# Designs tried in a protein design run: designed miniproteins, single chains. Part 52

Each design is a single chain, and the fold is of that chain. pLDDT is the mean over its residues in the fold that is shown.

## One batch from the design tools (miniprotein)

Design m1906
Fold by ESMFold2-Fast:
Structure m1906 (fold): chain A 67 residues (1-67)
Amino acid sequence: MSEVDEILEELAELQRQIESGEISPEEALARIDELRERLEKAEGPLSKLIAAELQLIGLEIDISLRK
């Protein structure tokens, strides 16, 4: 399993936690920052790297609107 696959899985879990209210906006932003740093070092298919980046951007926007 590629590193980018693990990032995509964690992004999906983070989105669920945000939607369920299990995580605060501040904690979610910290997790996004960690995942973004991991994505910068990650290797994998370009299509998956782009998908992960788009999901990170989407989550950042969603959290910013919930602040």
Scores: mean pLDDT 80

Design m1907
Fold by ESMFold2-Fast:
Structure m1907 (fold): chain A 57 residues (1-57)
Amino acid sequence: SNVESLIKVIEEMEKEGAPLKQIAYMYKVAAEVAEREGDEETAKKLKEKAKELEKKS
């Protein structure tokens, strides 16, 4: 799915040392895509991940 592809890109960005604030924003975008696709569980997990990263940045 589109959300799975986005998550892989975000994980690669994290591995390459992208700023946490940027990673958090990308997880928010991925959560919106998951909601649009009807995957409420994945969307919730991605939103929680984004919040955790925002607190660290």
Scores: mean pLDDT 82

Design m1908
Fold by ESMFold2-Fast:
Structure m1908 (fold): chain A 61 residues (1-61)
Amino acid sequence: MTEEDLERLREEVKRYALEVHGLPEEQAQAWADWIVALARDHGWSLEELKAHLDRAAAMRA
């Protein structure tokens, strides 16, 4: 996965968190940065990143 791919994933995850989960922008950005860092180590796809965010949001409730 390239750095450009990771930047694109970060932006998509942030947008997903804002639009689907209604997270504040600062929190969505922090979540996107953290999740993408994990994806770098594990090679996760955008779909897998969204699944992890969905799981975290459900548990937070």
Scores: mean pLDDT 71

Design m1909
Fold by ESMFold2-Fast:
Structure m1909 (fold): chain A 53 residues (1-53)
Amino acid sequence: VAELTEGQRRALLAAAEMGVLGDERRAAEIAAAAGVSVSTVYQALRAVRALRE
């Protein structure tokens, strides 16, 4: 995924603010903080991983 959706961007921002940007085990906590689904958090983390190449 080359472009992030609004929900994915919010998930990444919440994860960064919580200091857990790379920790998929805390996806449920990130989802609650960002107001998105857990699947949106996983997609956001995968998108960032792909874009860092």
Scores: mean pLDDT 71

Design m1910
Fold by ESMFold2-Fast:
Structure m1910 (fold): chain A 83 residues (1-83)
Amino acid sequence: MREELEKELEELEKELEELNREEARLVEELKANNTKEILERLMDVGVRILDLAVKRHILAKELKDKSNLGVAHLEEQLKKLEE
């Protein structure tokens, strides 16, 4: 499960990187041609970046929580084995 979350986070980061590159290109296009269509596309990309950034934050928090639970589980098992 933790490995799945790590892979999902990596894929999310790659998707965010792609969207950030698209945003940069749209900003340059908007500077060259200030059209409503380019502005609408830029806003759509911005909303998608926000959505993915929130999802990344949630996944990163879940990974941190699972790491803490894993350490606690190991400590509990060590206590039970020690006489």
Scores: mean pLDDT 75

Design m1911
Fold by ESMFold2-Fast:
Structure m1911 (fold): chain A 54 residues (1-54)
Amino acid sequence: SERIEHERRVAEQLRELAEEYASKGTPEDELMSLVLNISADSTEFIVERMEKRE
């Protein structure tokens, strides 16, 4: 569905942004990278649940 495709793109963008922050090497950027990866994991979990319902 269109919603599933959108959420997949959001998860991908969050992962890419997390990699950018991880590369900066400050503790603050490492924390931001962790938060973004957790957000991507949560988004992926939602997508998996939506796919199982369809």
Scores: mean pLDDT 82

Design m1912
Fold by ESMFold2-Fast:
Structure m1912 (fold): chain A 51 residues (1-51)
Amino acid sequence: STSSITEEELEELAKKGVTTIVTPGPSGSLYLKVQKFRKKTGKNITLKIGD
């Protein structure tokens, strides 16, 4: 089972023009991965907590 989103998945989402990822709850691991991805690649992806 996939327990977290990968850098490769984030790259594919960014390539598809996805600028925002909505999650059902707070995730420190996912937040850190998004931060690392933005810092490493310079691509803008924002993580939001969904309702």
Scores: mean pLDDT 68

Design m1913
Fold by ESMFold2-Fast:
Structure m1913 (fold): chain A 85 residues (1-85)
Amino acid sequence: MSEEEKKLEEEIFKILSEAFPDEDPAELEKVARAIALAAGSGDEELQKRLLETLEEEANSPEASEKQREAMRRIKKLVEEYIKKS
């Protein structure tokens, strides 16, 4: 894992922790790591699928407004990370 990828993981974890304060931090760490690894994979198909999933979650009627905002923030971070590669 690169330093940039680790920084992405940490920023995603912070956003998830703010949106899901009562969730198990270990589960949120797993989600943040999975997103960061997919973004840093260099696999264009995996990156596209990740962005599509984050967009779906950002528009989910089952999620709270705060959770949807968190997904939009994470999607933006992932897009910016991929663009820099």
Scores: mean pLDDT 82

Design m1914
Fold by ESMFold2-Fast:
Structure m1914 (fold): chain A 66 residues (1-66)
Amino acid sequence: TDSLIEAMRRIEELIREAVRAYEEGDEETAERLMREATDLLSRENGLSPEEAREEVERMFRRILAE
């Protein structure tokens, strides 16, 4: 449980950094961070790459809307 909680915290941090990069106009950094978050989520939660991307995009939209 602790490992999964720590992984989710890292994923959220990566996505928050991606949102900041996107808002600053650094699309390349935002895409890189989103990819890192997707890879981590897929690996830690056993999701397919497609499922992990959908979840990461959902989290990105949620944070961006804050």
Scores: mean pLDDT 82

Design m1915
Fold by ESMFold2-Fast:
Structure m1915 (fold): chain A 80 residues (1-80)
Amino acid sequence: SKEEMEELLEEVRELAREAIEAAKKGDILRAIGLVLRLIGLKIDLERILETEKDPEVVELAKEALEIIEEALEKYLELMK
């Protein structure tokens, strides 16, 4: 539902923020755990986008996916 997707988008924003902060602080174990959760959410969102027909839900899901992809890219840069 739209409400469930809005809640998921908020969760994605918080997880992305926490993952980057953990990586910056050198909390490797926490950063890995958060990154794995973001990867799981990415897989779920990609699956939703294959079948979802509600334009509002699709837009929110794409926003969440973009946030995850940006966070994963930033995480990889920090872990060099």
Scores: mean pLDDT 87

Design m1916
Fold by ESMFold2-Fast:
Structure m1916 (fold): chain A 78 residues (1-78)
Amino acid sequence: MKPSDNEIEAEAYWIAGAVYKTIGDRYEAKGDLKKAAEYYREAAEYYEKAAEVASPEDKPYYEEAAREAREKAEELEE
């Protein structure tokens, strides 16, 4: 079975989002909440891009990841 271009793109965006989320987690642990929020916002953007190209079956998972990352960024900017 050959992956579709959309499947490859969704996975690439999700991996990018996961990397940015991990960087955000590290800055939050360090106490740099402004940097953490910036990276969580970047993660949300990539998860949103993954959701846009994802199959209907996978889309809700990426949308949930995007929402969680966005909410986390907003909490840290308070």
Scores: mean pLDDT 84

Design m1917
Fold by ESMFold2-Fast:
Structure m1917 (fold): chain A 70 residues (1-70)
Amino acid sequence: GNALAWYNLGNALQALGRYDEAAEAYKQALKLDPTFEEAAKNLILALQSLGREDEAQEVAKALKEALANK
């Protein structure tokens, strides 16, 4: 798959109220493209809404590191 396909899946799952599955789809997008800022932002918001604050912090750190290397 490609990062955009996973990101679009995450958005569709979020629209269906399937927030945990949406978060997993966004994580897959970021594994394929660690610099995908919109996927990271949507993942952080989804994780925060789910109370998964530790994971949200990990995503923010990973994005910062990925952006520093471009």
Scores: mean pLDDT 84

Design m1918
Fold by ESMFold2-Fast:
Structure m1918 (fold): chain A 61 residues (1-61)
Amino acid sequence: SVEEYIEEGLKLIEENKDKPVEELEKLLLQFMFDLRRQGVPEEDVVKVAKVLGEKVKELLE
């Protein structure tokens, strides 16, 4: 579900928050590509990306 993908992505952010932001962004981009490869609808990938992007922004502010 979208919620499970969000939880997985948030865990990825938490586990990698001490890394340079460029590395975290690369990991998240790879995560999004992997969701698409698994056949997750683009609408759901966009929803996941928005939530994870907001979390990354919070870490930088």
Scores: mean pLDDT 84

Design m1919
Fold by ESMFold2-Fast:
Structure m1919 (fold): chain A 93 residues (1-93)
Amino acid sequence: DKAIQEAEEHLKKGIEYLEKGDFEKAIKHFEEAIKLGNKEIQAKALFYLGLAYYAQGDYDKAIEYLEKAIELEPNNEMLKLLLEKIKAEKEAA
C-alpha cells in the first residue's frame, strides 16, 4: 500500500527531526503519518507527537497525544507509565 509506505517514511523523517531538535518539522511529519497510516502507525506517531510537545515543555499537548496513543494501544503499560510521569512533572512545575 503506497499510503502506508508514505506514512512509514513520514514517521521515520519525523523521528529524525525530533532527534535533531527540529520539533516543528518533526510535528508536521508525525501529523502526515497519522493521516496516511494504519492504526499501528497512528499509535506510534501520536506517541512521538507527545514526546515532541513534552520536549518543548508543552505538557498539556504531550498529555493529550499520549492519551490518544493509549486509546489505540490500551494494553501498552510503557505509555501509561510515561503519561503518569509527565502528569506528575506538570503538577510539580
Scores: mean pLDDT 88

Design m1920
Fold by ESMFold2-Fast:
Structure m1920 (fold): chain A 56 residues (1-56)
Amino acid sequence: SKREEIRKKVAEGNEKGNELYKKDPKKAAELYREVGKEYDTASGNILAVGIEVDAE
């Protein structure tokens, strides 16, 4: 379904963000927010918050 496709795209973007997180956690958080905004805002924003908590 469309929803499952979006969820997978968000997961893919989050995985790329995890690699960026090792170099620049702030940029990774912004990437997660952008992924959430484009595909599934709620899911992306939730993950971005989680990463920010760990990065701080």
Scores: mean pLDDT 62

Design m1921
Fold by ESMFold2-Fast:
Structure m1921 (fold): chain A 60 residues (1-60)
Amino acid sequence: MPEIYRALKDVKTDAPGFLSFKKGDLLEVLEKLSNGEVLARSLKTGEEGLVGESLLEKVA
């Protein structure tokens, strides 16, 4: 079952490999990293990137 998370706040970033999103956006977590980051895909845009795990709330 895909791991679906909700964004807890707006994030805009110019950092390569990091994901920008809006509060309430749904993200599929593809991989959990050891540094407190996850590789996620935005369900809204289809973009993939790194996100701080503390910025997300698990929904499914």
Scores: mean pLDDT 80

Design m1922
Fold by ESMFold2-Fast:
Structure m1922 (fold): chain A 65 residues (1-65)
Amino acid sequence: MEPVDRLIEYARELGHDEVAEAAERAKKLFPDNPSAALVNIAMAARRLGHDEIYERALEELKKLE
């Protein structure tokens, strides 16, 4: 499973549908750039106050380096 899809699943499991929807939009905006999608997801999670998803997105970004 791609990193972005893992974060969409994680957000939905936690009941944070707003973050999951933002992640799905980021995936559509950056279909060939997972790093850009992950940054967008991290910023959305932080803005909505879900630090657990923000931290998870940053860890997925580190794995791509």
Scores: mean pLDDT 82

Design m1923
Fold by ESMFold2-Fast:
Structure m1923 (fold): chain A 55 residues (1-55)
Amino acid sequence: SLPTDPGELLGRIYGAFAEGNKEEALKLVDELEKRFPPDSPYYKAARKIKEEIEK
């Protein structure tokens, strides 16, 4: 199950990214972007992780 809290969801994104699980990190970023508005600091942080993975 996916966390409803944006901070916990962002924590899972960072965890997946740190573990080198880029596919999982990208899926979690997509879920955060669907659930929270683009002006949210959590949305912006998740987008930065996605951009870092895609470099």
Scores: mean pLDDT 82

Design m1924
Fold by ESMFold2-Fast:
Structure m1924 (fold): chain A 82 residues (1-82)
Amino acid sequence: DIEKAEEYEKKGREAEKKGDYIEAARYYVAAGLHYYRAGEYEKAAQAFQKAIEMAEKADPSDPEAQRLKELAQQGLEVIKSK
């Protein structure tokens, strides 16, 4: 659902402004998944790209940041195959 994707994207932006990069990455991954399910592949790709950027701004040695980056990269690869 596009509406739910937009809600998660807004929450991601708020977390990013607070410097909570792990939380921002989680929200951007959620937004990307909802955009993907809605067939909005361009918006999904942009959300996954933002999730990767947020995970990279977090401590890159943090296992949670690494998992979120990997999940976003997997989502991006799935979109590229469409």
Scores: mean pLDDT 85

Design m1925
Fold by ESMFold2-Fast:
Structure m1925 (fold): chain A 73 residues (1-73)
Amino acid sequence: MKPSLEQAIAETALSILLAGAEFEISLGRIEEARAILEQAKEHLEEHRDILPEETLKKYEERLEKLEKEIEEA
């Protein structure tokens, strides 16, 4: 499989957003982390149809895990 330019951009953006959310959570900045996760969820939904199934599952699971961490905080 070869990623299209659009897929590469979408994956990069998701990776940056999720890394940012994880970093904010590590600092105890729950409101900032929540805002970033909302952006990541919207970005994932917008690009759901172009992302490979394996990539989509990885990012969906990572999002769900981070959302649970925030809600339990």
Scores: mean pLDDT 80

Design m1926
Fold by ESMFold2-Fast:
Structure m1926 (fold): chain A 94 residues (1-94)
Amino acid sequence: MYQKEEAELDEETKKAIEEAERALEEAERALEELEKAGADERRVAVLFTALSLLKAALEFAKHMDSETAKKEAEAVKEAAERLVEELRRLTEEL
């Protein structure tokens, strides 16, 4: 179709996006805890940039077809979960 219409995402894709959004929220919380713990400002800036790129990727994925959006959301979720683990580890090492 030649018109730009809002495509309804299927339920599995919506769930994948919701799970990715929750993982990103957890990463934001973990980054805030790292910053409050007195981590180096440059390290916090790099990690904030990584988190911002993951958020941008998820937002871009929402404009794709359901299958592509689901795959991208799952990739963002995995990357965000790894970021949370690293952020928590860095906070414990301080």
Scores: mean pLDDT 80

Design m1927
Fold by ESMFold2-Fast:
Structure m1927 (fold): chain A 58 residues (1-58)
Amino acid sequence: SELEEKIIKDAIETARERGLSEEQIKKVEEAAKKAVEELKDPYEIGEAVVQAMNEAYE
């Protein structure tokens, strides 16, 4: 859906702004895609994306 694509793109842009490597950005993208497929609550999706970024970022 458009909202799911937007969440994934926003996650990628945020990871890039935080200075993550291409490999780390791919991990965040994979986590965001998994979250939008497995979770239906926007709050839970957001939390999963933030957690993935925290795990990839120092």
Scores: mean pLDDT 77

Design m1928
Fold by ESMFold2-Fast:
Structure m1928 (fold): chain A 83 residues (1-83)
Amino acid sequence: MEKLREILEHAKKGYEAYRKGNYEEAAKHFEKALELLTELKGETDPGVADALFALSIAYKKLGNDEEAKRYEEQAKKARAAAE
């Protein structure tokens, strides 16, 4: 109940921060959404792949290409597992 609302709020705040160019803040919100979503739904939920991909984009904008690549690979694996 409440965890799903918290996940949606963090995802929303993450995208709002990203839109404003606050990429570090966006990454923190996406990371929190990922933690809560994995805890509630498990690692194979499609939302986990989306959160991981959002993190990869945020880290790419921060110039952290190594972390961005790591999250991108995890997102691809999570999408394959959600099939």
Scores: mean pLDDT 81

Design m1929
Fold by ESMFold2-Fast:
Structure m1929 (fold): chain A 76 residues (1-76)
Amino acid sequence: QLEADIYEALGLIAAAVGDVETARRMFRKAGELLGLSPEETDARFRQALEDAARHLASIPGHEKVAEEVRAGVERL
């Protein structure tokens, strides 16, 4: 569990800085360690991207990155 929690935390950090591919990779590793289905892993990843997009939208000058993250969520 702790190892999976660390990967999820890294995924959240990556999502918060707009690194969608690193976030996806980290959440996939966490899902594997937790024995989650692909659907459950995708749901957790989607939530992280939604939270990151909201956070990025609140930072001046990051509107384009926030838009790209939102587009990534819609493609899940």
Scores: mean pLDDT 73

Design m1931
Fold by ESMFold2-Fast:
Structure m1931 (fold): chain A 79 residues (1-79)
Amino acid sequence: MAGDRGGVAGRMVAETLEQNGLSKEAVEAARSGYEAGKNGDVTGAAQALRNAADILKKEGRTEAGDSVKEGADRLLAEG
């Protein structure tokens, strides 16, 4: 199948973090999620997104953190 969707998920995560000017910790968490998604590990990608969302909330980026967490929850529900 045209099943290369890992790149899309990883790209969305990277774009979300880049647009919000995040810390290196949040970027590293998202990078982990990108690698997991690229390898078909939906659970690992979702966990990395949840970690990035937690970091965003810690930085006072509550709306961005909630959005990223929702994305992670959707990945887990669909995987």
Scores: mean pLDDT 67

Design m1932
Fold by ESMFold2-Fast:
Structure m1932 (fold): chain A 80 residues (1-80)
Amino acid sequence: SLEPGPLSPEAAKLKEEVERHLKEAREAIAAGDLEAAEEHLRKAEEAIRELAKLDPNAALALESELSLARMMLSVARLAA
């Protein structure tokens, strides 16, 4: 089955932290605040690293989202 089991409370909290920082990074990119975007992406990366210790499958999915957001930031920096 490809459906993950329920996350532990600690893993769920880290997943929420990652999702929040990725959302704030995307919003910062859209606003042209590239410094805020970089800070949120860095915090998301740290939370993913901790999540990987508890739930590597959840971390892998979020690493893909982080990579996309970092690519968006790189494109925005080239346009600035």
Scores: mean pLDDT 85

Design m1933
Fold by ESMFold2-Fast:
Structure m1933 (fold): chain A 73 residues (1-73)
Amino acid sequence: MKEEIEKKIKELEEEIEKLKKKIEELKKKIEEALKNPDVLKSTGEALRAIGEILDLELEIEKIKKEIEELKKL
């Protein structure tokens, strides 16, 4: 049964890495949007991407908490 916990922790760690990759992609989109001379459009795109990053960071923290609970078993 400990082997199932270890496998689940590894799967959750892989999910965190995937979410971190998405955050990096969104950060690049923000940098690209901020180079747009249309300030209103670039601000809107950047704010939307920032919102998605915050959601992804919240999901990462949730998964980290789940991993910590599993490690305590």
Scores: mean pLDDT 80

Design m1934
Fold by ESMFold2-Fast:
Structure m1934 (fold): chain A 63 residues (1-63)
Amino acid sequence: LSVEELEALAEEIARELGISVATARAALLLYRAGYTAEEIAKTLGISLEDAKAIVERAREHGL
């Protein structure tokens, strides 16, 4: 996945979940680093539901 593709995905997730692009990007990078949805939610202060949605989108896009 290119930096441009990661940024586009972060923008889409931010719009859909009502979070900042910076938060969506951070969540995608934490997922790539091996963090679980629970760890991402705790680290970024987002709901577990939002973290799970981000993880699923990351999997679909081959992250």
Scores: mean pLDDT 86

Design m1935
Fold by ESMFold2-Fast:
Structure m1935 (fold): chain A 66 residues (1-66)
Amino acid sequence: SEALLRQGKQAFKEGRYEESIRLFEEAIRRDPSLTAEALAGIAEAHEKLGDLQTAEVYREMAEKLA
């Protein structure tokens, strides 16, 4: 749902990157129309966690859906 997307963005702003990823994944599961935006958020969270390779994968997936 869009509420989960907003919660994911809020968690990211608060530095809760693992929680942010979980919330974005749940948003996609409940509403696939949010996939591109949620994948972009997951990519940014992985970058903050130092998972640069994983971040690149998610960024590329988001680009294909935009």
Scores: mean pLDDT 87

Design m1936
Fold by ESMFold2-Fast:
Structure m1936 (fold): chain A 69 residues (1-69)
Amino acid sequence: MTKKLLERAKEAVEKGDYDTAILALSVAVTVDKEKNPEVAKHVQRALDALTAGNKEEAIKHLEEAIKAA
């Protein structure tokens, strides 16, 4: 269930566990790219923000992905 993966990823980001967050988001992008492209778009933005070190931006995009899921 994608929404639970995104919720876990958000908790991981909030805890500073970026490895867990990146893994969960990578799985979500792969699964949702075909099933739910709008969710995948927000997840990709969250991944880009995490890679850039923008925690607040990543959380914002994760919240958008969770709402779309």
Scores: mean pLDDT 79

Design m1937
Fold by ESMFold2-Fast:
Parts: C-alpha cells; sequence; structure tokens
Structure m1937 (fold): chain A 64 residues (1-64)
C-alpha cells in the first residue's frame, strides 16, 4: 500500500463516521490514530484529512 491509498482509506472512514453521527472529537481521534498507524506524522496532513472528511460529509448531507 502506498501513502495515497492510506490517505483515502482514512478519509473515507472519517467521512463515514460523520455520516453515522459521530462527534468532531470521535472523528478527530479516529483520524489521529489511523494516521499514526499509517505512518502519517505531519500534523498539517492530519488536519487536512479531518477538514476534508467534515466538508465532504456536510456536502453529502446538504445534497440529500
Amino acid sequence: MNEVQKFFAILAGATQLYLDGASDEEVRRYVEEAAKKAGITDPEEVERIHRLAKDWAEGIKAAE
């Protein structure tokens, strides 16, 4: 697996948690833990994943 595949897997999981009604705290913990296991240690990249997941989930909810 490459870093791009790991990035999108974490993003998909975080987005699904938001769609299931998880809190910001729960999703942030998921992203931090999953990123650490994937070797993504850049705080900026972790924050980017969290932001994208939230924006994408809100977009899906708004489009319904």
Scores: mean pLDDT 78

Design m1938
Fold by ESMFold2-Fast:
Structure m1938 (fold): chain A 103 residues (1-103)
Amino acid sequence: DKRLERLKELLARIPEYEKLREELEKLLEQYKNTNDEAEKKEILKKALGLIMETFMRMSEEQINALFEKQPLTPEQVEKLLEFIEETLETLKNFIKKLKELLK
């Protein structure tokens, strides 16, 4: 049963998803507590890098190369923040659903 095999693979990744959730929550807290625009951009880039590493297997070097060639505008910073916040909420709901399947 291919559905059962896919479910087992997702359940095995719960610790990885929990770690990503914890790191994203920590980074968003750091973002809210800083007034340095350069530090804010680095926090958002780090959060995006963790998301891309977990879901797309992109390396930190590949993520950094994308941002070195094109500096983030204020509009891009706002959109990136919204994306990270939405990803965190989606991740929390996904983890909750996976844990409910274990009962």
Scores: mean pLDDT 76

Design m1939
Fold by ESMFold2-Fast:
Structure m1939 (fold): chain A 89 residues (1-89)
Amino acid sequence: SLKDLVRQLFNEIKKAVENKASQEELLKLIQQQTQKLVAALEEAGASLETIGLALSSFSDIEDAVENKASQEELLALIDKQEQRLLAAL
């Protein structure tokens, strides 16, 4: 399901944060996960609003990584964005 895909993709980002991946590695991973989710949403016929929400959710995480947010701040933000996306699906 799309909800299971969202949980999987966000969990992969959380694990990378917990394992102290570099800023470059995190940004690359987030970009890859964004592309995977957008492709799945488009194939499922999701609304442009839902696709926009997915893009916005990952963009917020990318911005936090670029601004060197702490591990605790990143994990909290990732959880918040995951729950926001799951509620929209």
Scores: mean pLDDT 89

Design m1940
Fold by ESMFold2-Fast:
Structure m1940 (fold): chain A 55 residues (1-55)
Amino acid sequence: MLSAEEAFAKANEVTREAKRNNWSKEELKKRLLEIAEQSSDPVTRALLLHQVEAL
């Protein structure tokens, strides 16, 4: 399980990598969902899920 800080750090890294490598929207959503599911903090998970819905 990821802490809130670890989850946000990982989500930011994944988002940067997605832009660098021209990932599909679907691939980015999948990776962010995996991070959200591993997040121990419910608020952090909700924020990451909201980010996925915004894509």
Scores: mean pLDDT 79

Design m1941
Fold by ESMFold2-Fast:
Structure m1941 (fold): chain A 58 residues (1-58)
Amino acid sequence: MDKDIDEILELIKKYEKETGEVSWILKNSKNDQEAKDYLKSLLEKEGLDPKEVIENLK
């Protein structure tokens, strides 16, 4: 799970760099660990598989 969360965060950062748009998670996070904690909480709350999220962001 931790590796999957790291990959999701890196894909979000790549998207911001390419589009110039800032995600809500990164905008409201002071550091990468806080952003990862938000992502983990969101995935658990919504019942989303981290691997499916990664495939959809590729």
Scores: mean pLDDT 72

Design m1943
Fold by ESMFold2-Fast:
Structure m1943 (fold): chain A 64 residues (1-64)
Amino acid sequence: SMALEEKARRMLRSAREAYERGDEVALRAAAHELGIPLATLRRLLESGDDEALLARILAALQAS
């Protein structure tokens, strides 16, 4: 749905901003909220594969 996609894009932007700041606390909180392992979230952010990260976030939101 458009609402889930918009939420996922906001969460992606927030996670990327935390990663770029080196905000480990915010990044851990984002990983926990999304139900994604921190190592996986960090790897996807490091790779710059926003499409893969968006898909993972959407899957997590749909599973909730």
Scores: mean pLDDT 83

